# Designed miniproteins, single chains, continued (2): the designs that were tried, part 111

Each design is a single chain, and the fold is of that chain. pLDDT is the mean over its residues in the fold that is shown.

## One batch from the design tools (miniprotein)

Design m7866
Fold by ESMFold2-Fast:
Structure m7866 (fold): chain A 74 residues (1-74)
Amino acid sequence: SVAEMQASIDRSVDEIGESARAGGWSPELARRVLDVFRDTVLRELRRRLPGQEDTIAALEARLNARIEATLREL
């Protein structure tokens, strides 16, 4: 379901943030990793949800917001 995809994406961003904190990553490295993750997720969403542009846009907006929140906490 879309809700399960959203929960999985949220968890992955959180886990990357935890790795960044535990590993003492620079903000630049954390941003680069999260940018690569975002691009990978968006490519996969476009493959799995063809024609569901509004759903993809909503998931993208939430992903971007969670990435920015994670980077602010580092």
Scores: mean pLDDT 88

Design m7867
Fold by ESMFold2-Fast:
Formats: sequence, structure tokens, C-alpha cells
Structure m7867 (fold): chain A 74 residues (1-74)
Amino acid sequence: VIDELKKEALKDPEKAAALEKGEELALEASKAYAAGNFKEAAELLREAAEEYRKAGLTPIAGLYEAAASFYESL
């Protein structure tokens, strides 16, 4: 299902651009988390979630928003 949503996003240039930006932000969030910068990781995950939502990947956006809330509690 998730892979199918990503495949559909790549067919639309605007959604493809949002997906690429979301993946970039998610990668930066992972780096921030690994460095112990949990607040920064949470903010980056929220930005990634917004981009994933624009790309039509609502389930991934919801998951990242939940992870961001957890990281903010650390």
C-alpha cells in the first residue's frame, strides 16, 4: 500500500517534488535524532509529514507526526 502510494506520487511532478522534499527532511530528522537533537528531529519530522501529505502519502504523514510528538517529549 505505501509503495503503491509512492509510485502514484511519482507520476505527478508536483507530488514527486513533495515526496523528494519529504524524504530529504526525514533523512535530516534521522541525523538529528542520532545526534541527540530530539527537538530538531521532531520539527524536521513535522515538516516531512507536511510534504508527505502534499504527495498523497497521508498514512506516512500521520506516522511521522506521531513520532514527532514522541520526540518532543524527550
Scores: mean pLDDT 81

Design m7868
Fold by ESMFold2-Fast:
Structure m7868 (fold): chain A 80 residues (1-80)
Amino acid sequence: NAEEIRKKLDEVIAELKKLIENADSLTPEQLKERVEKLANEAIKLIKEMEKLGVDVTEYREKISKLFDEALKKIDELEKK
């Protein structure tokens, strides 16, 4: 149901925030791989919520901003 999917999305968001916070302790490759896995999971969960008729605009915005931040961190590590 929508409640279970929201909980899973919140977990993905929390995990992505932790990755960004600990980015300096990871290689660019490790960070990229983990971000890709979370991106795929987020996309699946968002599609599931959309099928249930739930407005996902807020989740898309929040997730997009976090992924942009993660990509910036990957870029910074790769240019080091």
Scores: mean pLDDT 81

Design m7869
Fold by ESMFold2-Fast:
Structure m7869 (fold): chain A 61 residues (1-61)
Amino acid sequence: GPELLEVPEETLERLARESGISPEDARRFVALQGSVEEAERLLREYRRRLESGQFLPPPPR
């Protein structure tokens, strides 16, 4: 795969913690978005909704 999509384990763990998903799901989501930046923005939005006390389904895997 392209080197630009190489994601450090620390980044995957951070994204997983922010959104409440597994690091493996975070890796899949980054691949689907094609960008760590895009994935992080979407996962942060998901995290904000969880912080508001709403039950939300996990992000697509």
Scores: mean pLDDT 68

Design m7870
Fold by ESMFold2-Fast:
Structure m7870 (fold): chain A 100 residues (1-100)
Amino acid sequence: TLEEKLVRLLREMEELVGKVKNEKLKTELLKLLEEMYRLYTEVFNNLNDPEKGREKVELMRELGKKLVELMEKENEDLGKELKELFEELTRELDRLLKET
């Protein structure tokens, strides 16, 4: 299902961040992911209000962009993989908002 796919994408992003060797950077990236999880929960709570849901998705895009940029500086291959997961996540969230 779409919900299963979204949860899987977030989990895969977390697993990629877990591979970061720099402890300070890993902590910063995990905090960004935690904020994205909070926004993800808010999107589901606002399925009946697509405008509010889109605002939350836009905030997730900004956090994800920062997450990807920081990851690419540490490891280009991990950063590219994270970017693909993030772009798929935001695409599926946009679909979820359109179908309600």
Scores: mean pLDDT 80

Design m7871
Fold by ESMFold2-Fast:
Formats: sequence, C-alpha cells, structure tokens
Structure m7871 (fold): chain A 73 residues (1-73)
Amino acid sequence: MTLEEVLRAILEVLAERFEEQGRLDKAERMREAAEKGAKEQLKVIDEVLEEEAKEGQKKPISIEEFLEALKNG
C-alpha cells in the first residue's frame, strides 16, 4: 500500500465525518485532496486540522501520530 492510498483512505473518513457534521466545505476539500498526490494530501490535512484547532472543535484522530505509526510499523 502506498502513502497516497493510506492518505486517501484517511481523507475519505474525514470527509464523511465533516459531512455528518454539516461542514460540507471541509468535506469537499478533503475529497478533492484524496485525488491528489501525497504531498498535497498531507498539506490539506494539515491545513484543515489547524483550522479545526483554531475553531475549538473536537480533536481529530491524531493523523500525524497515525502516519508516524505507519512509517515505523
């Protein structure tokens, strides 16, 4: 499995969660990023997670920690 395939799966899960919360703009950004290469996928994840932190939303599932585990395991 490539990094892009893993990031795409993460982006799809995050998009579904944003759609469930009525946050369609962020869901759309995640889905668009899922069709890009790993560099753009990571950039969009970082940008959206930074926005979530500033908005005081529930902490995401620690995407950075998940990606680090995949590199080491």
Scores: mean pLDDT 71

Design m7872
Fold by ESMFold2-Fast:
Structure m7872 (fold): chain A 64 residues (1-64)
Amino acid sequence: GTRIPDEVAERTAELLSEKYGLDKEEVFEIIRAAGSAGAAVDRLSEEYGIPKDELERIMIRAYL
């Protein structure tokens, strides 16, 4: 899939930090390392136990 822009990755990390109390920098690095939106959803779901559909909704919101 298409690589996530840094602005969107940072916004996604901010939203996840606000909603779940996660470390913003740690979440940002996972998204950056993932290489795609799908891979980022998979990694965040595995690391934090957040449902993939919820992560997809948050990423869509980060583009707005």
Scores: mean pLDDT 82

Design m7873
Fold by ESMFold2-Fast:
Structure m7873 (fold): chain A 63 residues (1-63)
Amino acid sequence: HMKIIETDRAKIIQDENGLTAIGKDGGKVVINKDGSREVINPIANKKFIENADGSFKEEELPP
């Protein structure tokens, strides 16, 4: 079952695989069922990945 919640800042989609939030600024947050997550920051032009084991990675996005 998919649940969609819309706010003034973002649209949030929750399903059996996790939660995805899409910001009006182009930002995106994905939280997976295993606890891993991915965050896209459009202002910093960066992607942040946090794995379920707590390891962290930061990557620059193409312009």
Scores: mean pLDDT 75

Design m7874
Fold by ESMFold2-Fast:
Structure m7874 (fold): chain A 56 residues (1-56)
Amino acid sequence: SLQENQALGQLARDELAGDPEEAGKRVREAATKVHTQKQGDFAGRQVERAVLKRQA
């Protein structure tokens, strides 16, 4: 499995800890985007960075 996918989901959930429903939705969306790219570990890392930018 892609560690980046799990890290991405965890970041989104932590960011939206105050709103569990939103956290779950964000986690699922982020994971789906990484999976559909199928460009290896690097692609997963790119999506993770994108989620981090959304936090800021």
Scores: mean pLDDT 56

Design m7875
Fold by ESMFold2-Fast:
Formats: structure tokens, C-alpha cells, sequence
Structure m7875 (fold): chain A 61 residues (1-61)
């Protein structure tokens, strides 16, 4: 009930923060060399994936 709603809200915040980090890293990559940009994109994608997994762990098994 309330706990499930609070977990869902926290999960949404975790995903949002992961997405913001990914976007920031992608923008920084655009100002760098192609090799560094690819590295930052990969890091951003990994962080976003971890955020989604953490969110799923909170609201589901």
C-alpha cells in the first residue's frame, strides 16, 4: 500500500537521476574526442541501466 507507493516514487527518482547523469555525460562527450565521447556514453548507459535495476529491485522482485 503506502510502502509500495513510496518505493515506486523513490524508484522513479532513482531512474530520473540516472537519466540526468547519462544526459550530462553524453553532452560532455560531444565536447571531447570521439574516443572519450564513446567512453562517456558507455558510462552513462551503464549508470542508467544500474538505476533501472535498482528501481526494479525496490518495486518488484
Amino acid sequence: DREAKEKAELAAQIIAQGDETRKRLTEEGKKSTPEQGAMLDAEGAARYTLARLEAQRLIAE
Scores: mean pLDDT 80

Design m7876
Fold by ESMFold2-Fast:
Structure m7876 (fold): chain A 83 residues (1-83)
Amino acid sequence: EELRKLAEEARRELEEAAKKEGASKEQIEAITGPIRIALEESDDPEVLIRAFELSAQIAKQYGLDKSAKIAEEYRKRIEELAK
């Protein structure tokens, strides 16, 4: 439950950060998609960690460095909370 709340918070923060960086709606959906799917399909923290890693990679590919850093920060927070 706490992991799901943190991931939902992260998804909203990523969307706002990407908008501020000039990302298109399609790019925002591509970045947040892995997190949304992980939340729908699994309660496994490892699946969420991989989703945030993928989101950071996609953000970097689009040149959205701030969004990539946010995804990396939330990945670390999920890893710590899962312990």
Scores: mean pLDDT 82

Design m7877
Fold by ESMFold2-Fast:
Structure m7877 (fold): chain A 66 residues (1-66)
Amino acid sequence: DDDLRALFRRYDTDGDGVLTRDEFIAAMQSMGFSAAQADAMFRRYQGGRGVLTEDEFIAAVRDARA
């Protein structure tokens, strides 16, 4: 979704095409999710890398809304 891509780019403060845990939690909280929900989604989707790609971010947000 274009809105989620725009949100990803806003919180990708380093411009490296991934979100760190802190950037992801901040983005999720801006949408009304708790830090605990955000942390759970981050751990699920990060694939052991400690960061989320844009596709992983979109999947995590959709999972959190379902």
Scores: mean pLDDT 81

Design m7878
Fold by ESMFold2-Fast:
Structure m7878 (fold): chain A 82 residues (1-82)
Amino acid sequence: EEKFIEAVKEWLKARGATDEQIEAAIEYLKKGYPLDVVAEAIDRLLAEGKPMTKENFEAELERLIAEDPSRQKAVELAKKRK
């Protein structure tokens, strides 16, 4: 959804995400990661003062999914959705 993707880009920019981070976030959303998980990863990196690199972003996504099994199942279901 173009409108959904545009809204996500605006929201992430408002939170201080870089263009590279926004593109990575969109890629993970297309891979089936829930928006709330992707957004929380960005928020945590910003709150912790960590560099917003692709490596740090991916590590934070993995940690958030591992902390909540319901999010892990949501990701798996989204990946199988057609």
Scores: mean pLDDT 69

Design m7879
Fold by ESMFold2-Fast:
Structure m7879 (fold): chain A 105 residues (1-105)
Amino acid sequence: MDKAIEEKAREVERIAREQPGAEEILKKAEEYAKKYSELVSEKAGELAGLGMGVGELGSPEAQRRAAGLLGEASNVAEKDLEESTTLGVAAIHAASGATAERQRR
């Protein structure tokens, strides 16, 4: 949930639009954005389901539970960022290889 995640997603989109045959990079960027959006919505729903809302973390039990949910969301975001970055780099290499092959044909 920081600027770095958004910057990497935008960078992948820019590269995909610039490189012919980089449709797979666009697909992965879309999958990542959808997955992250769904996860954020789900965790927000769980927090609301605890009857706490965003501003109502008054009890130690509520605070501990909220911290647990935020910790899980952060860990998933970090894992998705690493996986997305790895897939993005692999897709860029594949797209570059495909472009070079097309230039030779």
Scores: mean pLDDT 49

Design m7880
Fold by ESMFold2-Fast:
Structure m7880 (fold): chain A 66 residues (1-66)
Amino acid sequence: SKIEANIESFKEYVEYLKKEGNVQMTEEEYEKLIQEVRNIFENGESGPLLSATRTEENKLVLSVVP
């Protein structure tokens, strides 16, 4: 589905950042991030704007922007 394709693209992006050492996150944090992204796409196929903030030594945190 379109949602799953977008989720997979986002997963690849996060894994790319982890490979470069730019992002450090636990498996649980990663799953929460993916769930947030899925919820966003499921609520609007146009996709709301996503914001990502770097915190705690290159950890990536996702938030929803209206």
Scores: mean pLDDT 64

Design m7881
Fold by ESMFold2-Fast:
Structure m7881 (fold): chain A 63 residues (1-63)
Amino acid sequence: MEEEIKQRILDLIKHTENPEFVPELIALALEFIGEMLDAKTEAEREAVIERTRKRIAELEKKM
C-alpha cells in the first residue's frame, strides 16, 4: 500500500514526458511522507494513502 504509492510517484518522476510536472511530483512525495509520519493511527494512514492516490490520478490526467 505505502510502497505502491511511493513506487507510482517515483515511476512518474523517472518516466514523465513533461518535466514541468517533476517539481509537483516531488512536492507530492514529500507531502505524503510528512503526512504518513504525522499519522498516529492505521485509519489516518489509510486516509493519507487514499488521498495521495487520488492526487496522483489527477496529475496523471494532466500529463
Scores: mean pLDDT 79

Design m7882
Fold by ESMFold2-Fast:
Structure m7882 (fold): chain A 69 residues (1-69)
Amino acid sequence: SVDDVIQQQVDNVGGMIQTMQGNGVPMSDIQQNADNIIQSHVQQFQITYPQHVDDFTTQMTQTVNDQLS
């Protein structure tokens, strides 16, 4: 389902950020990279699921912000 795809992508990005934090990457660099990661994933998701982009973008942004808080 689309919800499963959204959850998988959100979890993957959250894991990437957690890995960067665990490797001691500076917070400023993680924040800058996070914006680029979100944008690239949103662009890829939009091609297949254009009607679900707003929900996907909201969930991705929330997960990243929660991870960086």
Scores: mean pLDDT 82

Design m7883
Fold by ESMFold2-Fast:
Structure m7883 (fold): chain A 88 residues (1-88)
Amino acid sequence: MSLEEILKELQKYVDKAYENYYKQVGIYPGFKPKQSDLDEYDKIYSKVKPEIQKYLDKFKTDKEKYVMQKGLELMKKNNPEVYKQLLK
């Protein structure tokens, strides 16, 4: 798969993770991302290819990192073969 195809597939899961995040905030207005989710994001960041790290560097806030982590988890579950293409 091309880098563009991999990132396009990842974006589908990130979009779903945003929908889930806004549903959680609507039910629980005080919802905050867990530190464990941010720690898992940092772990995966260290394991992905440099081209993927450049893409991930666009996400600066704890909210964006949390949503990205949830998107990566959805991708790993639903499309593990493409998820492997993110990794070094």
Scores: mean pLDDT 80

Design m7884
Fold by ESMFold2-Fast:
Structure m7884 (fold): chain A 87 residues (1-87)
Amino acid sequence: SARDVRAQAMDIFVDVAKSLEAEVRALVAKAKTNEDKIAVLETFEKKLKEKLAERMKTQSPEVQAALEALLAGWQAYVKKEIAKLKA
């Protein structure tokens, strides 16, 4: 079902994000300026995209589409947060 596809995609997304948590936490701890915080967001987005692309290779087309939608939503969020830090 569409609900099951979405749940599977969310589980993969969260799993990948959690796999980056320690590295991101270390970068956040070093972030002193808004420029540093922007660099952390950009680094996390890049690594998340790379790891999700790898995980997508073994998933159904429906789960891949759901993961791409989640990634697009995350990218929109990052763009908005970077804009706030530049203001």
Scores: mean pLDDT 85

Design m7885
Fold by ESMFold2-Fast:
Structure m7885 (fold): chain A 81 residues (1-81)
Amino acid sequence: SIEDLWAELVELFRKHKVPTEAEAAVALAIALAQEGRLDEARRMFELAKRIIEEDPSLSEEEKKELVELIERLERALFEQA
């Protein structure tokens, strides 16, 4: 479920000490998508991925895991729209 994917993503964000701006961007993306604002939601998911990809404290393996989970969440959310 979307709720399960979001909970898993939040746990990983906290485990890897990802900037809170990334969590905020994903949370906003979910809210925007639920309002039918899909283009704005997509931009917020892109922002979250960019924050992760540009974080020098994260390993390439950690970045891949986080980005793949964000993409799974985005796909599941947009399939319901």
Scores: mean pLDDT 86

Design m7886
Fold by ESMFold2-Fast:
Structure m7886 (fold): chain A 99 residues (1-99)
Amino acid sequence: SMDKAIEDVKKLGEELIEKIKTASPEERLKMFDEFEDKVLKLLADYGFSPELEFRARLVLHYARKVIEENKDDKEKQIEAVKSAVDTIIQLLREEKARS
């Protein structure tokens, strides 16, 4: 279940990165907003804690800000998505960890 959640988050991130490569600057921000909604819904559907969901929301908010502030730097936007995905996966692994 946790491994499936991690895989699903990773796939959503990979799909967004591929879309960003061919999208206009205004489309990229909209695509990120749709990605954020999907990730948060996925976390809720898997029944993760409100605290984990809140932390993921902060990570996604920061990534969105990087994308918005770097409209002409596609590589930096892709790095922001990768960083957000990796951080959320780390949060999921920490939630699963016992001691």
Scores: mean pLDDT 86

Design m7887
Fold by ESMFold2-Fast:
Structure m7887 (fold): chain A 74 residues (1-74)
Amino acid sequence: SVAKESLEFMEKLLKMVREGKPEEEILKLALEHVKKLLKDRAKEEELEEHAEFLVELVKEIVKNEEIVEKKKKE
């Protein structure tokens, strides 16, 4: 299932952000996944924009999780 594969992939990106992996490494993984799903259906520029959007989204999710966790421990 494409939906299940996308969910598992998002969980992997979230883990990489939480572990402090370099943004370049995270973006490379995101781009590889987007290319796998949209290969031959989208232009390379669109694939890059999609990958960047996913990386920004997971970074924001992790940042919000850290804010919530910090407030719970105070």
Scores: mean pLDDT 76

Design m7888
Fold by ESMFold2-Fast:
Structure m7888 (fold): chain A 92 residues (1-92)
Amino acid sequence: LSEELVKEIAIGLIRIAGGVALTALRRGKMSREEALEFLRDTTYKVLVNAGVSEEEARRIAEEALAAGEAAPSGEEAVRAAVETAEEGIRRL
């Protein structure tokens, strides 16, 4: 597999996780904080399993969490976290 293909697979998995988090948030099954923690943890695990270093994976996951925390609403928080994670992956 090319590095570009591995990045696209990682981005796809994080988008799916974002969709799950958004649905759970809308159904009242996750709080905003729980959705962001889920996305941070999922981003980290996806990247480590994709062969990204633990340091880089943690950095991208924490940047995604910070972007989500800065957003004005829960739905915007999920979107900001996903978009920030995608940008971090594309820069690898």
Scores: mean pLDDT 88

Design m7889
Fold by ESMFold2-Fast:
Structure m7889 (fold): chain A 85 residues (1-85)
Amino acid sequence: PKLTDNQVKRRKGMVRGRYLSGLDLVDTYVSQGKLDKALEALDMTIDDLRREKERARKLGDDEVAKLVDEYIKDLEERRKELEEQ
C-alpha cells in the first residue's frame, strides 16, 4: 500500500522530531560533561531512526527513507567526534 502525500509529510515531521530531540538530549549531556550518557543518547536515537528507515522502506516511502539516512549519517559523524574527546 502506497502512503498519501499527507502521510509522507506527517512521517517526515515525526522523524525530524526524533532527530532534533536526540540532538537536544546529546547537547544536554555534553554540557554536563556526561560523555557516556551523550554517546548512549546518540546510539538510541540512531537505532530509533534505523527502525523508521526500515519501516519507510517497507512502505515504499523513499522520501522519508532518504531523509532518515541523512539524519543517521549526521548522528554517526557526531558520535565519532564525541569518541575523540
Scores: mean pLDDT 85

Design m7890
Fold by ESMFold2-Fast:
Structure m7890 (fold): chain A 90 residues (1-90)
Amino acid sequence: MKAEGAREAALKAGLSEEEAEEAEKAVKEGDLVKIMEIYYKVAMRKGPEEFERELERLLRDGSELEKRFAEALRNKDFETAAKYREKLLK
């Protein structure tokens, strides 16, 4: 994701200018924990029902790593979510 794209996505979702700045900085710095936090906030503002359905689908039908990732996001445990997201990309 481009840093500018992260900022635009946050602002479009109705997050604050400060949160949009944090999103851009997190992408530039590779701060995966902050990226997961901002991703959660954007998803919850855009479509909380869609986001919850996707988490439930991953928890039911996903791989072990996907289930752990979805559980962490549901619990707002962004450190654990970042850890499993990194494993899913490798």
Scores: mean pLDDT 78

Design m7891
Fold by ESMFold2-Fast:
Structure m7891 (fold): chain A 80 residues (1-80)
Amino acid sequence: ALSPEQRRALLLVEASLTLVEMGIYLIEKYKDKLSEEELKRMKDLLLRVIREARAEARRYRAPEALLRELEELEARVKEL
């Protein structure tokens, strides 16, 4: 069974994943209005969040499905 500390860490990773998905949604919605520099900055910020979330997920031995979700999000951000 997961410890309370592990459960909290995984919930924070899941929250971060949800925020990244919202970021992707907003970037796609406003993409035609964003400069190249603004888009690059936003993508870099989302990629940083994904890297940190992945590190926490690995540290707390998250399910492979969650790690795959983070990899899929990273690919989606790179395609923006």
Scores: mean pLDDT 85

Design m7892
Fold by ESMFold2-Fast:
Structure m7892 (fold): chain A 80 residues (1-80)
Amino acid sequence: STLATMQRILRLAIEAGESEDEDEARELLAKARELAATLSPEARRQVIEAMREIIAAHADNPRNAAMLEELIAELEREVA
């Protein structure tokens, strides 16, 4: 279902934001991007909004925050 896919993307984003390992964070975000590609443009916009909240709450590491922001920028280009 769309909701289950969205929830999985957000869980992957939280894990990536909190990860101590750059390679793990990259792998988690790659999976999130693949799942986001299966969503409608409307569902992707909702995921983008939720991911911004995740950066604020869960991405204490500036590197991980930057990686999440890069994914958001990619998804925003795909929705336009």
Scores: mean pLDDT 84

Design m7893
Fold by ESMFold2-Fast:
Structure m7893 (fold): chain A 55 residues (1-55)
Amino acid sequence: SPQVQALRQQMLQEHRDLYDQLVAQGASQDEIDVALQEHGQRLGQQYQQQVQQLS
C-alpha cells in the first residue's frame, strides 16, 4: 500500500532527525543508543497500529 510505504518512510525520517538532533546536542553514543531504542520501541508500536488501520 502506498499509504503504508509513506508511513514507513515518515517513521524512518523521524528516527534520522532524532539521531541528528542528539548528535548536534553533544549527546554521547550511549545516550543516543538508549534514546533511539526507547523511541524505536514507541514508534514500532505506533507503526504496527497504523499499518493495521491502513492495510
Scores: mean pLDDT 77

Design m7894
Fold by ESMFold2-Fast:
Structure m7894 (fold): chain A 89 residues (1-89)
Amino acid sequence: MERLDKKYEEILSATSKEDALLKLREFFADVQRELDRHLTPEQAAAWRDRLSALLDEVMAATSFDEMKEKIKKLYEEARRLLEEARRQA
């Protein structure tokens, strides 16, 4: 969790939309690895689809401020699901 929190802070500290998106993709990869460790293949696939939809919303944002709001929602959802997955272990 601490590593993901650090990555989220890096995204918010980005000085450009391109830098934020690059860091967001790395954050996504880290979240997927954690989910794969705790969830069934079916649950992991469903979560992957949900994350892809949220990423599409981030990429569709027309301003950096709008993008940050979408990233915050994605981060909050990812954190909630990781905490839930760990509780089920």
Scores: mean pLDDT 75

Design m7895
Fold by ESMFold2-Fast:
Structure m7895 (fold): chain A 68 residues (1-68)
Amino acid sequence: QPLSEEELVELLVERFGLTPEQARKAIEIAKKNRDKPVDEIAAELQKEFGLTPGEARAVAELLKLNLG
């Protein structure tokens, strides 16, 4: 079963050091780019939050998996 948005916020804060506001913004970016490949979502997350390429890809994959 996919993680809830609240569980995703908590995971992003704990594992990737995002603030709750940044985590919610990352979820919105993923929702807006639902039809885009992981690489494009990762690039947007990297620009917005200063994540490393590997972290941005991991976040993008996690969000795409859980948001449908």
Scores: mean pLDDT 84

Design m7896
Fold by ESMFold2-Fast:
Structure m7896 (fold): chain A 89 residues (1-89)
Amino acid sequence: MDMEALREFIESVTLGTHPLIEGKRVELSPEEKIELRIALLDLAEDINNEEALYRAASILLGIDFSRVDDPRVQEMAELIRKELEKLGV
């Protein structure tokens, strides 16, 4: 896994500059940024960690984690998974 590319991915996603979320979310709170980093790092250790995947997607969209059946959360989760797979996760 390219750890530098993973770090850049996490930073761009938390700053809202990654194409995945560009224009979809303006600002994350400091707490949400920490939670998102933890979720993305958990997912980088195990790409099949569905809880971490949906947690990251929910944080990025500002949707309650209990609503993982929301189509927007499902779409974001698949996009996150594909980006991490490109990084060799």
Scores: mean pLDDT 72

Design m7897
Fold by ESMFold2-Fast:
Structure m7897 (fold): chain A 79 residues (1-79)
Amino acid sequence: REAEIEELAARTVIEAVSKAVPELKEIAEQNKDKPVLERLQLIDDKAIEIGKTDPEKGQIILEAVAAAAREVQARVAAE
């Protein structure tokens, strides 16, 4: 159950940031054959790089991650 929730959280975050920032969507698509947690790590690395170059875009990524985390928590609590 815990592993399923962790994978759901990772997948939800990947979807949210991919919709918010096209560069992260490209990373997710290029690495679709990799495990969800590994894809999340690659996206996190790219998000950090983007945040260093463009702080405003970095803030958008952080907001998308926070929103996704709240959605996952709400779904888990509702079940």
Scores: mean pLDDT 79

Design m7898
Fold by ESMFold2-Fast:
Structure m7898 (fold): chain A 69 residues (1-69)
Amino acid sequence: MPKVDLSATLSKEQAREALLSLGVGESSAEAALERYADANGTITVGQLIEAAEELGVSRAQAAEAIAAL
């Protein structure tokens, strides 16, 4: 598995693509991104993994999807 930097920042679009690739519905992905993304429209890798876990995705699957970005 590729190493993922939990402090790295992603755009909302990249984070959305990762969540959608994991089978998260578009509305659920949007709600999670609004909750975790900052005012600049960015989200950290660590925050995205936490959002995915809250939506029922395993940490390992979330990390793998993010590493594919």
Scores: mean pLDDT 76

Design m7899
Fold by ESMFold2-Fast:
Structure m7899 (fold): chain A 60 residues (1-60)
Amino acid sequence: VANEPKTNEELEEYIEILEYIINQANEELKKAGVKASSSAQSNIKSAKNKIEELKKRLKE
């Protein structure tokens, strides 16, 4: 299924992928010595909020 994760296992994998991508993006920005743009920071914050929502669903 190419849609949003529906099982707890798929949710866990999706969360891991999102966290990995966010961490890599932050590390690359630090390595390059540049500050993330306001739009990039906003997107990262939105992704983190989504991760927290997904984690809340897993705890149910």
Scores: mean pLDDT 69

Design m7900
Fold by ESMFold2-Fast:
Structure m7900 (fold): chain A 73 residues (1-73)
Amino acid sequence: MKDKLIAKRKKDLDNAIAKQKAITDYTPAQEAALQAAKDQKLADFEAAVDKGLAGESDGLAAAVKKEEEELNS
């Protein structure tokens, strides 16, 4: 389960960055910031999934839904 969720999140983040780069000319510093933000979001999402699977959160489904909504904003 976790591997599929992480793979989907990574793909969605990669697609979002690619779409933004296609319509916006970023400086190297801005591109580095986007990559760092992606890495941080993946780490936060993986930690949330781990916590949900351990039964230490209110709802893994709710956490996943919030992350998917954030990708669209």
Scores: mean pLDDT 68

Design m7901
Fold by ESMFold2-Fast:
Structure m7901 (fold): chain A 71 residues (1-71)
Amino acid sequence: MEEVFIPDAPGLKPGISGPGLLEGQELLADRGYPVTGKEGPATLWLVGFAIRNGLPVDGIADEALLAALRA
């Protein structure tokens, strides 16, 4: 079956909503993370980035997540 090496929180689905989702994906790619698809893998990479930076994983690409990506 499909395997996600980045642990996803229960209830989180591909397509995390919130302001800055697209910007988050672009910032993640700019930082060198492979962004393969905005329909799923890219969103999961955002979740993984949040987890690695100790940010809350609420399924929202908010200012805290974007600030971490820019840092």
Scores: mean pLDDT 54

Design m7902
Fold by ESMFold2-Fast:
Structure m7902 (fold): chain A 64 residues (1-64)
Amino acid sequence: SAALVAELRAAARAGDLERALALARQLPKDTAGKAVVSLPAELRELRRALLEAIGLGDVAAQLG
């Protein structure tokens, strides 16, 4: 799970939404959510898309 979290964060920083989403879907929802919310503000749009795609749209809205 730690390796998948690291790969998810790397994919997100590379702007690879498809890979980041595939990795997020392999993680427990809470673990994926924590990994995605920790992404920097520069990735806000991608972070929102990932959170919405994994069913955490309310969390995405709260973060801005």
Scores: mean pLDDT 81

